# Ledger of designs, part 102: designed miniproteins, single chains, continued (4)

Each design is a single chain, and the fold is of that chain. pLDDT is the mean over its residues in the fold that is shown.

## One batch from the design tools (miniprotein)

Design m15768
Fold by ESMFold2-Fast:
Structure m15768 (fold): chain A 70 residues (1-70)
Amino acid sequence: SLAEKIEEAVREYVKAFEEAAAAGDIEKAKEYAEKAAEAAIETARELGAEELVPEVERQKAGAIEALDAK
C-alpha cells in the first residue's frame, strides 16, 4: 500500500529521530524530522499522492514544536 511504501522510506529517519529525542539531542532530532518529512513527501509525489503532502508537513511541524516546548 501507499502507507507501507512511505513507512519503508522513512523508517530509518524515524528511528534516528526517536533515538535523538530520547537522548535530548534536539538539533539532531529536528534534522531527522526534516529528513523523514522529505523522504515521505518525495515518496508520496512519486506515487501520485500529492494530497498527503500537507499532512506530512503538519506532522513535521508538530514534531518540531514538541521538541521546542519548555
Scores: mean pLDDT 82

Design m15769
Fold by ESMFold2-Fast:
Structure m15769 (fold): chain A 77 residues (1-77)
Amino acid sequence: AVEEGIELLKKGNELFKQGKYDEAAEWYRKAAELFEPVDPLLAAQAYFNLATAYEKAGKEEEAQKWRDKAIALVNAA
């Protein structure tokens, strides 16, 4: 589970470097969903990456939603 999540984060990072922010967001979301039941802090990191990708894509409402989720996970840990 953690190993799969890390691989998905790497795919998201590659797309992010290419400026493919919407595609990067999809991979970060998949990583966060894999991490959430097993490692809330890794999930929070992935949700922060997801929020940043949405912000770069000009989707501020989505970005804020995922930042709030990441902050809630950090505060619950």
Scores: mean pLDDT 85

Design m15770
Fold by ESMFold2-Fast:
Structure m15770 (fold): chain A 86 residues (1-86)
Amino acid sequence: DDKELLKKAAEEVRRAIEMIREGAEGLEVEQTLTMAAMLLFLVKDNPLAEKALELALEAANAAAEGRMEEALRLAEEALKLVEEAI
């Protein structure tokens, strides 16, 4: 069920946002955002999920590189799209 995938993806993105706000390490944030991206990749024919996937991967890359302010912004944008897709 794509709706359950979207709900789980939203939960993972929210977790990543909280981790960033609490000063978690970039690798931990990257792993959480990568999990969200994997869930979004399984959603078919949904333009909001496709855009959210792109943003989640960009956020994961930013977190891996220690660009935590950019990772937060991208993750927040991804969450808005995932919640709209549900």
Scores: mean pLDDT 88

Design m15771
Fold by ESMFold2-Fast:
Structure m15771 (fold): chain A 58 residues (1-58)
Amino acid sequence: SEEEARELARRIAEELGLSEGATRFLEQQAVEAVRSKSPRFNEENLRRFAEVLKAAER
């Protein structure tokens, strides 16, 4: 569900120490993936995307 996607994104963002902006962006991407039923968006792909966002903040 969209709420489960947001919770997963928030948990990953907290684990990686993402900024508030990056966290919100990750949540939006997870929700959009669920809405579009994208097979590419799963926990592993969401974590990889979060790692890219973390690297961009440096």
Scores: mean pLDDT 77

Design m15772
Fold by ESMFold2-Fast:
Structure m15772 (fold): chain A 55 residues (1-55)
Amino acid sequence: DKEIEKLKEEASKAAENKDIEELEKIGKKLVESVPEEYKEYYKLAIENAIKELKK
């Protein structure tokens, strides 16, 4: 899915730039865009990335 791949790339860039606000925005869109079986995985991945950036 091209839209999901784009959101994953943007989330990765936001994490690399330590842009927590952008990571939260993109992460929310990514979780909304993935199938139900992947929602928890991506939600946890984004939450963990944000926690690491806040340290």
Scores: mean pLDDT 79

Design m15773
Fold by ESMFold2-Fast:
Structure m15773 (fold): chain A 70 residues (1-70)
Amino acid sequence: MIEELLEEFRKIVEEAEKAIADGDVKKATELMQRGAELLRQMIKAKAPAEKLSEAQDELTAVTKKMLAYS
């Protein structure tokens, strides 16, 4: 269900932020790939546009942080 996908997405973003803080860009990249898959699943499940926009913004923010350290 959508709520379960949102919870998993939240966990993945949190772990990616921690990986970036620890300098583990490889782990952060893998977590971001999982986050993108969850976002695709949320789109398929017809999650509200507002929630999809919020999730996309979070992925973009984490990606920008990774690029700053690469």
Scores: mean pLDDT 80

Design m15774
Fold by ESMFold2-Fast:
Structure m15774 (fold): chain A 111 residues (1-111)
Amino acid sequence: SEKIEKAIETIKELFEKALSRVKDPELQERLKEVYEKIIEAIKNKDSDAVVEALREMIRLAREAPDPEEQLFLLKTVAEIISIAADAGIITPEQARELLAEVRRLYREVKA
């Protein structure tokens, strides 16, 4: 699907921007691993595996040592969730659940 191919390209660009802004090499490697899991799950048409990989990315965002990096990564995963939902990679219900968790964590970091 052309829509899915474009979504994969945009997700790749978002991960490249995330990697360029994250200073911790261990966090960079874990983000690369999550990226590979997301792309593999998309290619396998496994929406549940995509959701699990996105939840892993949300956990990694929480582990970032700097609140600015946490907010940036949470914003990035929210953008990826929206792209995946728009492309039909995940369901609207899956996207709603993931976005609710991201918004909750974003508010906690901002407080």
Scores: mean pLDDT 88

Design m15775
Fold by ESMFold2-Fast:
Structure m15775 (fold): chain A 80 residues (1-80)
Amino acid sequence: SEKGRKLALVESEAVLYSLSLALSIPGLSLEEALKLAGEAAKEAVEKGRELIETKSVEEAIKEAKEVAEKIIKEKVEELK
């Protein structure tokens, strides 16, 4: 289905972006980075799924990535 393809694209972009951000943080172990990536990806995917109902794929991806950035920032502050 077209909706299924759009959802898969938004989800994959959110997951890959979350992983990229988490792996780029200096001083985290691989285990810590993967845990952080998973937490960010979960929230970003949920937002992307919600937005695809009313927004374009491009806007859904953009806002999902912004959620990933926010979660990573908040979780990094908690790890200090």
Scores: mean pLDDT 85

Design m15776
Fold by ESMFold2-Fast:
Structure m15776 (fold): chain A 62 residues (1-62)
Amino acid sequence: SELEKDIAEQVKAGASPETARLLAEAKRIIDKEGNVVTDEIIELLKKYGDEYGAKRAEELKK
């Protein structure tokens, strides 16, 4: 599926599987909800010390 492909791409780029899933889901939600979920995901990733994932999520917002 599209989600699985997006997850695999993020993992290959260096994200953890959990971070990759959140980024892939954020991309789908951003398309519908206008970035609201992305800000929350960025905060969550920073809390876990995953600055890479937070940066990727910020790029999805743009």
Scores: mean pLDDT 66

Design m15777
Fold by ESMFold2-Fast:
Structure m15777 (fold): chain A 68 residues (1-68)
Amino acid sequence: MPSREEQMIAAYLALADQLAAQGLSPEQILHLLTSLMDSEIALAKTEEERELVERVRAAVLAQLRARA
């Protein structure tokens, strides 16, 4: 069973693929996903949720940079 962290990473990467299919550039996708994840970090209610989203953000950005 994938962890919550793995599921969130997969969901953001799937969103990136959908945005690319809609004609967004890699730069636009990176900016949008970074903004969404930063908003999620800002809205986190617990330290554990914030740390989880920060780890997801780092992993998603690393994967997107590797694809570029």
Scores: mean pLDDT 82

Design m15778
Fold by ESMFold2-Fast:
Structure m15778 (fold): chain A 74 residues (1-74)
Amino acid sequence: SMEKAREYLKKGVEAFAAKNYTEAIEYFQRAAEIGDDEIKAKAYSLMGRAYQALGNEEKAEEYFKKAKELYEKL
């Protein structure tokens, strides 16, 4: 459900704020799996930032690209 997708996104943001980037990525991934394109785009953008914080620039660029492709359709 969209409510559950938003809950996962919120939990991911809370984990990100606590600098638990791996946990944040897991929550954002779950939000992307069940969310609409708007939630999916937000989740991918935040996954990109989390990978960047972890020093994984290749994964960060991959997820920023996925987010951009979704935003272009919104």
Scores: mean pLDDT 88

Design m15779
Fold by ESMFold2-Fast:
Structure m15779 (fold): chain A 55 residues (1-55)
Amino acid sequence: SLEEAAEYVLFARNSGIPEARALADEAVQAFIDGDWERAVELARKAYEVAQKALE
């Protein structure tokens, strides 16, 4: 959902992991471009990258 995507973006940005931040920024750009499906996918990827790096 868009709400979960927003949480994923915030987590990724706050993680300090450069790869996760880059994916989160791409997710935001996809939202601006109107590609909601891509935005959600990129947000999820950003979250997964951040989670893996912080474990």
Scores: mean pLDDT 82

Design m15780
Fold by ESMFold2-Fast:
Structure m15780 (fold): chain A 70 residues (1-70)
Amino acid sequence: AYTSGRAYQLMQDLERAIEYYEKAGAKGDSESLTNLGTVLKEQGDNERSTEAYQKALELDPDNEKAKANL
């Protein structure tokens, strides 16, 4: 479905943010995986959110944000 205005922009920004964080996380960026987890959790995707936070902690066990969200 086509949308216009702010809703379309927010959807595009969200999609880009998810893609960006997934790619950065795959390259070893724990902070990007934490941000990915937060975005997914806000969308109600708790399963993928938990996986992202777990991967963030695998890269950086002292990541306070990831710990707080698990």
Scores: mean pLDDT 76

Design m15781
Fold by ESMFold2-Fast:
Structure m15781 (fold): chain A 68 residues (1-68)
Amino acid sequence: MEERIKATNLAVGAALRMIGLLLEGATPEQLQAFHEDVKKELSKYPKEIAEEAIAFLDRVLARLLAQL
């Protein structure tokens, strides 16, 4: 349970930070670099939890890039 909460908090925090970076004028490449770094951190969690959190962030990034 605790690992799922930690992974969820990391993923949500990362999503909010990506939105903040876009508002500050970040490029798609900068968003992708940040996303890759967060995915590496999430991959340290148990596989099932990591896959769910990474899938969430992949969807967030895709939606943000579609707005550009």
Scores: mean pLDDT 83

Design m15782
Fold by ESMFold2-Fast:
Structure m15782 (fold): chain A 57 residues (1-57)
Amino acid sequence: MREEAERKALEVAEQALRAGFDREHAKRAVRMTARAFGVEFDEEEIERIVDEAEKRV
């Protein structure tokens, strides 16, 4: 579940950045994705996921 949530959050962050949204929007998308999976990421985890997404864009 947590591993699946991380994978999905990364996909969503990547899509947001590709669409021209800023980091704050990507972080919000990551947070919302985690909630949908019943998981909560701390701010450090959210930043890490968005950093990884930026490297893929």
Scores: mean pLDDT 83

Design m15783
Fold by ESMFold2-Fast:
Structure m15783 (fold): chain A 90 residues (1-90)
Amino acid sequence: EAYFNLGNIYFTLGEYDEAIEAYKKAIELNPNFEEAYLNLGQAYFAKGEYCEAVKVYEKFLEKFPNSEYAEKAKERLTYLKSIAPDSCLE
């Protein structure tokens, strides 16, 4: 929770590298923290690391296929796949 909140603060400040590290730490401490996966994907997207964002959302859907956030993750993944380089997808 503390690292998740810290990640949100860094994200709001535009400090995406720090946000990514904080969200990763939140997931390390609680691997079932569904919202941390979604926010990690958003931070990679905001930084322009589309391939990493794709990987995060794909892993999220693999791990939590029936999550209340699954539809949002699918929506974001579909958008990312429309703009990401083909090398991210294959």
Scores: mean pLDDT 82

Design m15784
Fold by ESMFold2-Fast:
Structure m15784 (fold): chain A 56 residues (1-56)
Amino acid sequence: IEELAKKYGVPLEEVKRALEGLTDEQREKVIELAEKYGISPLEAIAWLERNPELLE
């Protein structure tokens, strides 16, 4: 997650705070989405919040 935050120029502190509110399953999905679609981890978190079905 630190590497993704640095790669996309988003504050690591913001990413860590957002992840603290998520389950382990949701955190894994955020990383998967960020890597698969080449989006920032903050965008992946927002996408997952809008589409909780992505956890299946």
Scores: mean pLDDT 74

Design m15785
Fold by ESMFold2-Fast:
Structure m15785 (fold): chain A 92 residues (1-92)
Amino acid sequence: SLERQRAASHLAAAAIESVAADFYEKLGDLETARREYQAAVEHLLRALDLMKPEEWTKEDLEFARKIAERALSLDPDNPLAQELLKKVEELE
């Protein structure tokens, strides 16, 4: 479906942003790392809205959990990362 194709695009964007976030975190640029993880979280939340629960692979859910947990480690009060983690746990 078109919605599944759009979800795949958001998953790909989140993957790219997570690589950028890890790179900036390793450089000590925590502000840029937080922004990249924030962007990844937003893309993952959009992907969740576009797909049925049964369409998510275990690998996609594990990736989303890891990104949410990483975002929360850098900003514990991040409401979108908290929302992503909750939604992933509800699908597991």
Scores: mean pLDDT 86

Design m15786
Fold by ESMFold2-Fast:
Structure m15786 (fold): chain A 59 residues (1-59)
Amino acid sequence: TKEKMIEAAIKLALETDEQITTKEIAEEAGVSVGTIYRHFKSKEELADEAFLAYLKKKE
């Protein structure tokens, strides 16, 4: 589910200061890399949506 992928990206970003790969996000969310690209056109789109979701979740 799209929401699980966004939450996985947020979780990884909070746990590490390193660049996160699409593969790592897919593994954390329990989906394939292909599933991520089915919901997001690019890694940048996923990162943007994850950042927006994180801001809404915090405040």
Scores: mean pLDDT 75

Design m15787
Fold by ESMFold2-Fast:
Structure m15787 (fold): chain A 64 residues (1-64)
Amino acid sequence: EEGLELAAEILVEMAKRRGIDVTLEQAKESLERLLRGEKPLPELQKVIQPMVDGGRAGAAALAA
């Protein structure tokens, strides 16, 4: 279905493991920006960079 909320929850968990405090709202906002081809928040870029490099986790989370 949409999966945006699930992807946002995953981003929050990953950010937390990196010691970055990110709200669910900020994660959703960054994912929406990605869907529009815009860059996400810089702090979330540090979390997303490994995901885009691996490709798989990012594709699964962003499966809209």
Scores: mean pLDDT 67

Design m15788
Fold by ESMFold2-Fast:
Structure m15788 (fold): chain A 56 residues (1-56)
Amino acid sequence: SALDEGVAAIRREATAELDARLAAEGAKTPAEKSAIIAEVGARAQERYAELRAAAA
């Protein structure tokens, strides 16, 4: 379904962004890692909520 495809795309993009940002220079401290995880997670949650609302 379009919803399942959208969820898979959001998850794939969030995972790729997280991996890329955690590998980036300067993102090595626990505080920096936590900030990146929280930011990527928040964006994924927002996109997922928008997708679910559009599909309802």
Scores: mean pLDDT 79

Design m15789
Fold by ESMFold2-Fast:
Structure m15789 (fold): chain A 50 residues (1-50)
Amino acid sequence: SVEELLEKAEELGEKGSPQMSAAMLLAIASGDEELVKKTLEKLKEIEKKL
């Protein structure tokens, strides 16, 4: 859901990944589900590293 994605963006900002946090927020604001999906895949890659 959008609310879960917003929470995820906040967590990324806290972890010091402001670029991914900003990208997620922009994707959500655009309403583009494909962009949101692609952003989530990138987030998973980053989370594997920390």
Scores: mean pLDDT 70

Design m15790
Fold by ESMFold2-Fast:
Structure m15790 (fold): chain A 80 residues (1-80)
Amino acid sequence: KEEIKELLQEAIELAKQGKSEEAEEKLMEAIKKLLKESEDKFEAEVVAGMALIKIGVGDIIGDREEGIIEAAKLLLEYLE
């Protein structure tokens, strides 16, 4: 749980710096860990899916950094 939160915080910080490729890598690592380690597999899949949609939409509209930040924040809220 804490390791996933750390990866999500790193993704937000990298995205704020305009390092979108590195931010997405950290975010994808966090998503993979969440899916592997979560006890509620269905809920984790739904939340991960929503995060992936935010990343994809951000990329399509040319706001990739914001899409990554929104996805990471969504996952952090889920992990509270």
Scores: mean pLDDT 81

Design m15791
Fold by ESMFold2-Fast:
Structure m15791 (fold): chain A 70 residues (1-70)
Amino acid sequence: AAAADPALEARIRELIEKYREAVKNGDTEKADELYDEIGRLIQEAQDAGHTATVRRAAEELSRIDEEAKA
């Protein structure tokens, strides 16, 4: 069954938005730091069984990666 942590999901989403802005601004150092932090929180969510939170975060991150590549 899917599980979610809305507070953790909101935190991850805020970091993803900051990551998107850092990528758009060419701030590679900040983008790398944010990417590492996002990955850590996603791993924590996965270990806790918050599979819906993990999928949502992966979806948003993938979207940013596709936009940056286009």
Scores: mean pLDDT 77

Design m15792
Fold by ESMFold2-Fast:
Structure m15792 (fold): chain A 58 residues (1-58)
Amino acid sequence: ALRAWLEERLAEALAAGALTPEEVARLLQELDASLEELRALASKSSTAYAQEIARLLA
């Protein structure tokens, strides 16, 4: 899933000292909010394209 991949990249940046724990938490919170909005929009569409987007966000 896209979220898990980004979470791993943020964890690597935290370990390298490039980001603070507060910045990582904020970015994950913003990402989760964006993914929820995209999921809600995808669920309102009957197209195969929207279903594919919903699958990628899961």
Scores: mean pLDDT 73

Design m15794
Fold by ESMFold2-Fast:
Structure m15794 (fold): chain A 96 residues (1-96)
Amino acid sequence: MEKAEKASLYLTQGNEAFEKGDYEKAIELYKKAIELSKDFPLLRAEAYTGLGEAYLKMGKYEEAIKSFQEALRLYPKNVRAQKLLDEAIKKLEEAK
């Protein structure tokens, strides 16, 4: 019913899990926020940015890159997502 409210709640819960270092829980919550925010591009971009950052913390650099690219397609002016994308690319090159 209230998709925007539920998406925002999952995004907030994902951020809380991320700050506690529970990256797997953060990923689950960010994915739920993404599913519910199809009609809300700024909220969806924030959820993709969080998803990418959680993947980055887990060393899943390819997944992080894809998540940040989706965030930037939805909101190209997201300076945080651009910076994190550059970091994820650098980490991927260093890991391989």
Scores: mean pLDDT 88

Design m15795
Fold by ESMFold2-Fast:
Structure m15795 (fold): chain A 57 residues (1-57)
Amino acid sequence: MTVTITTAHKDKESAEKTAKRITELVAPGGTVKDVKIEEKDGLWYVTVTVELTPELA
């Protein structure tokens, strides 16, 4: 099952820190398939795509 998490941040550093934290939080129960960081009109959007594995580690 694929889950997408999207967050918005005021700067790239905050976006990167949040992307890292989300990755760490989901690592025990899923696999991160994609991490996208995009700047739009002064805001940084983080989109993390996670796939839950059939066997949780």
Scores: mean pLDDT 77

Design m15796
Fold by ESMFold2-Fast:
Structure m15796 (fold): chain A 50 residues (1-50)
Amino acid sequence: LSEEEKKKLIEEAVKKQKETGEHPEDIAQQFVDNGYSVSFANEVLNAIKK
């Protein structure tokens, strides 16, 4: 993933979490389940929890 693509995915994940109220950990797990790295899933989790 490029840094620009990562940023867009993180922004969409944060927006989705605010709209749905889904647990941040569940959103991060969905990224792992879709073949993204655990490291990237942790970046998503940290962005949502900020």
Scores: mean pLDDT 81

Design m15797
Fold by ESMFold2-Fast:
Structure m15797 (fold): chain A 95 residues (1-95)
Amino acid sequence: SLREEARELLKSENLEDIRRALVLAVEVRDAELAREAFEKLAPHLSQTPRGMLHAAVDALAAGDVETAREIFELMAEKYPEVAELARAMAEALAA
């Protein structure tokens, strides 16, 4: 399952694996897994993308999928350094 794949990827110290885990956690709408992935990525993110990602994870935890998707779309537009990750998360919520 995507959830089990995400859990396995979160055991890694590899940032690419952690980013993949975050996308999978968002796709299955598991806010706890998304928060775990976020905490591992947070030290490697600039202040504003980090704050936006935190807000999107909080929106997922509240069941507000529309707000989470809008935040990911805005991140993809404004922050090239996280654009691929943000697009993947927005696409995961569009399905």
Scores: mean pLDDT 88

Design m15799
Fold by ESMFold2-Fast:
Structure m15799 (fold): chain A 78 residues (1-78)
Amino acid sequence: SPAEKERDEVHEKLRKLWEERLNTKDPEKRAQLERDMLILFYSKLAKYPPELAEALADAVLNGDGERIKALNAEFEKG
């Protein structure tokens, strides 16, 4: 089905980002790959709007619990 194909494509992209992260020695590049993985997960698998997925990824990476709570409340509001 189209939904199965989309999930497989997203998982393949996540796998490639994970492999790039494992082969990267640069902490800044590693952080960017972690951010890209979180954005892809939240936007494509969790179905968050892209702007909210990006903001949530940044909040998660920074350990900002209050911002995570605020962004989740925004998603629940619709």
Scores: mean pLDDT 82

Design m15800
Fold by ESMFold2-Fast:
Structure m15800 (fold): chain A 68 residues (1-68)
Amino acid sequence: SREERIAEVQRRADEVVAALEAAGRLDEAKRVRDHTELAIWFIEHGSEEEAELAEDSMRRLIARVLAE
């Protein structure tokens, strides 16, 4: 369901944000939070294609931030 997809995106984002904040990476933590809000909006209100793109976008952002 879209609710399960939102919960999974939020859960992963919260884990990454907590790790970034613990490391003092506050700008990256804010970037992940801001993108999470946008991604959740598209999963809740968008088409199926938009929801899938939002989930992919979040996975790519998290990977990029963790590589920085």
Scores: mean pLDDT 87

Design m15801
Fold by ESMFold2-Fast:
Structure m15801 (fold): chain A 60 residues (1-60)
Amino acid sequence: HMSEGEKAIELMKKAFELYKEGRIDEAVELALQGLKLMGIEASPEGVREALENSLKIEEE
């Protein structure tokens, strides 16, 4: 019942949690999979920056 977009968002949330746990490589891989489900290709570096930027927004 979950759409590809919703599943991608769920993967992004899990990636964010792993990033906060210090599992950066696993977080990046999950985020890349989420983006691919939405038809978006990104580099590992771009994904790492996106995750870091999300943390900066939360920590404001």
Scores: mean pLDDT 75

Design m15802
Fold by ESMFold2-Fast:
Order: structure tokens, then C-alpha cells, then sequence
Structure m15802 (fold): chain A 77 residues (1-77)
């Protein structure tokens, strides 16, 4: 699961860098599902990819979840 989540996140980054934001959103969502809702890297990529794809609702949700995770961890990342 963890290795699969990391592989999906890397593929999502590649899609994002290529401008394929729809694919980046799909892969980032799968990565977050596998890594768990506290995956800050996956949530950050999901938020940016969703924003660039025009899915503002999903972007806001991902940003809010990332903020909650950072608050729970007492800031460090």
C-alpha cells in the first residue's frame, strides 16, 4: 500500500508537470486514499492539481484537510 501510494504520487507529479491536471487529480486522489488522510504531500498536490483543473471545491477540501493535519502535527513541514 505505501509503495503503491508513493508510485501513484510520483505519476501524479509527472502528469502535473506535463500540464495534464485531470490525470494528476485522479492519481493524487488514489495516492491519498492509499497513504491515508494525513498525507500532506498527496493533499498538497491534489489541491494544486484540482485548482489548475478548475475543480475549486476539491481544491478547497484538500487545502482544508492539509491545514488540519498541520495543526494536529504542531507544525514542522
Amino acid sequence: ARAEAEALLERAREAFEAGDYETAVRLAQEAVKLAGPEDLEGLALLAEASRRAGDTALAVQAYQQAAEVMKARGIKL
Scores: mean pLDDT 80

Design m15803
Fold by ESMFold2-Fast:
Structure m15803 (fold): chain A 71 residues (1-71)
Amino acid sequence: MEAERHLAAGLRAYRAGDYEAAAEHFEQAIKAAPEESGVRVTALKKLAEVYRKLGDEEKAEEYEKKAKEAE
């Protein structure tokens, strides 16, 4: 419930170009979601995209790896 709401909020912020707010919402979704959940995997992938938009290539790569591990 909470994880899905945070994911939705992050996606809205991402579409609006508010990447810092999107990162915060996706972080909250990851914390609220079970480790093996599709919500967590989606949030990890989106957080990687957010860090790429913010110019943090190192963080983007880190979250991409976490998403693949959580597949």
Scores: mean pLDDT 82

Design m15804
Fold by ESMFold2-Fast:
Structure m15804 (fold): chain A 55 residues (1-55)
Amino acid sequence: MEEVLEKLEAKLRSLGVTPEQAREAARYALQGDFEKAAEVAGLTPQQVQDVVESL
């Protein structure tokens, strides 16, 4: 479980997201809330979904 969150955070950070925003966005994404995750990360919902699918 923690492994998925950390991997998601790392991928979000590779897109220029700050560590704090990446962690919060990763939590929303794991809940299926891609819109909130995108808002926190400064990304599109599609970009967040692509990151989750790449796990």
Scores: mean pLDDT 79

Design m15805
Fold by ESMFold2-Fast:
Structure m15805 (fold): chain A 75 residues (1-75)
Amino acid sequence: MEEAEELIAWLDEQTDKILEKVKDPKVKEEIERIREEAKERIRELAEEGASRSELVSLVVGAVLRMVGLLVDEEL
């Protein structure tokens, strides 16, 4: 559980940094949705006994999706 909360804290930090660069309110809303969905999934998988690697992959995947939305906003 401690590792899940540590990963969630890192996810929150990365999400906040991404949100500072986003200008479109709809893109901000989508990023916030990805954050909340990822937090719920991390906690769920941690309770199911998922490996550190699985939890890290989920967090990294969520951050990459958020970065993709930021890039798409600029294109």
Scores: mean pLDDT 82

Design m15806
Fold by ESMFold2-Fast:
Structure m15806 (fold): chain A 68 residues (1-68)
Amino acid sequence: SVEEMVKEVEELLKKAIEEGKSEEEINKLASDKHHEFVSKITDEEELKKFEEEVVRLLIEAQEELAKR
């Protein structure tokens, strides 16, 4: 489900930040996972929901990185 995909992206970003990965590495991980999930989402409404949630998670990740 899209909710499971969003949770996986959230957990991936949190883990990468906790492990001290660079902004470049975190951006690559997010991009790769985003590409994977976008290719699997066939419903337009679910895709929009996923995109909105991913944007929110990326903003939260950038705020966390800014605290380093």
Scores: mean pLDDT 79

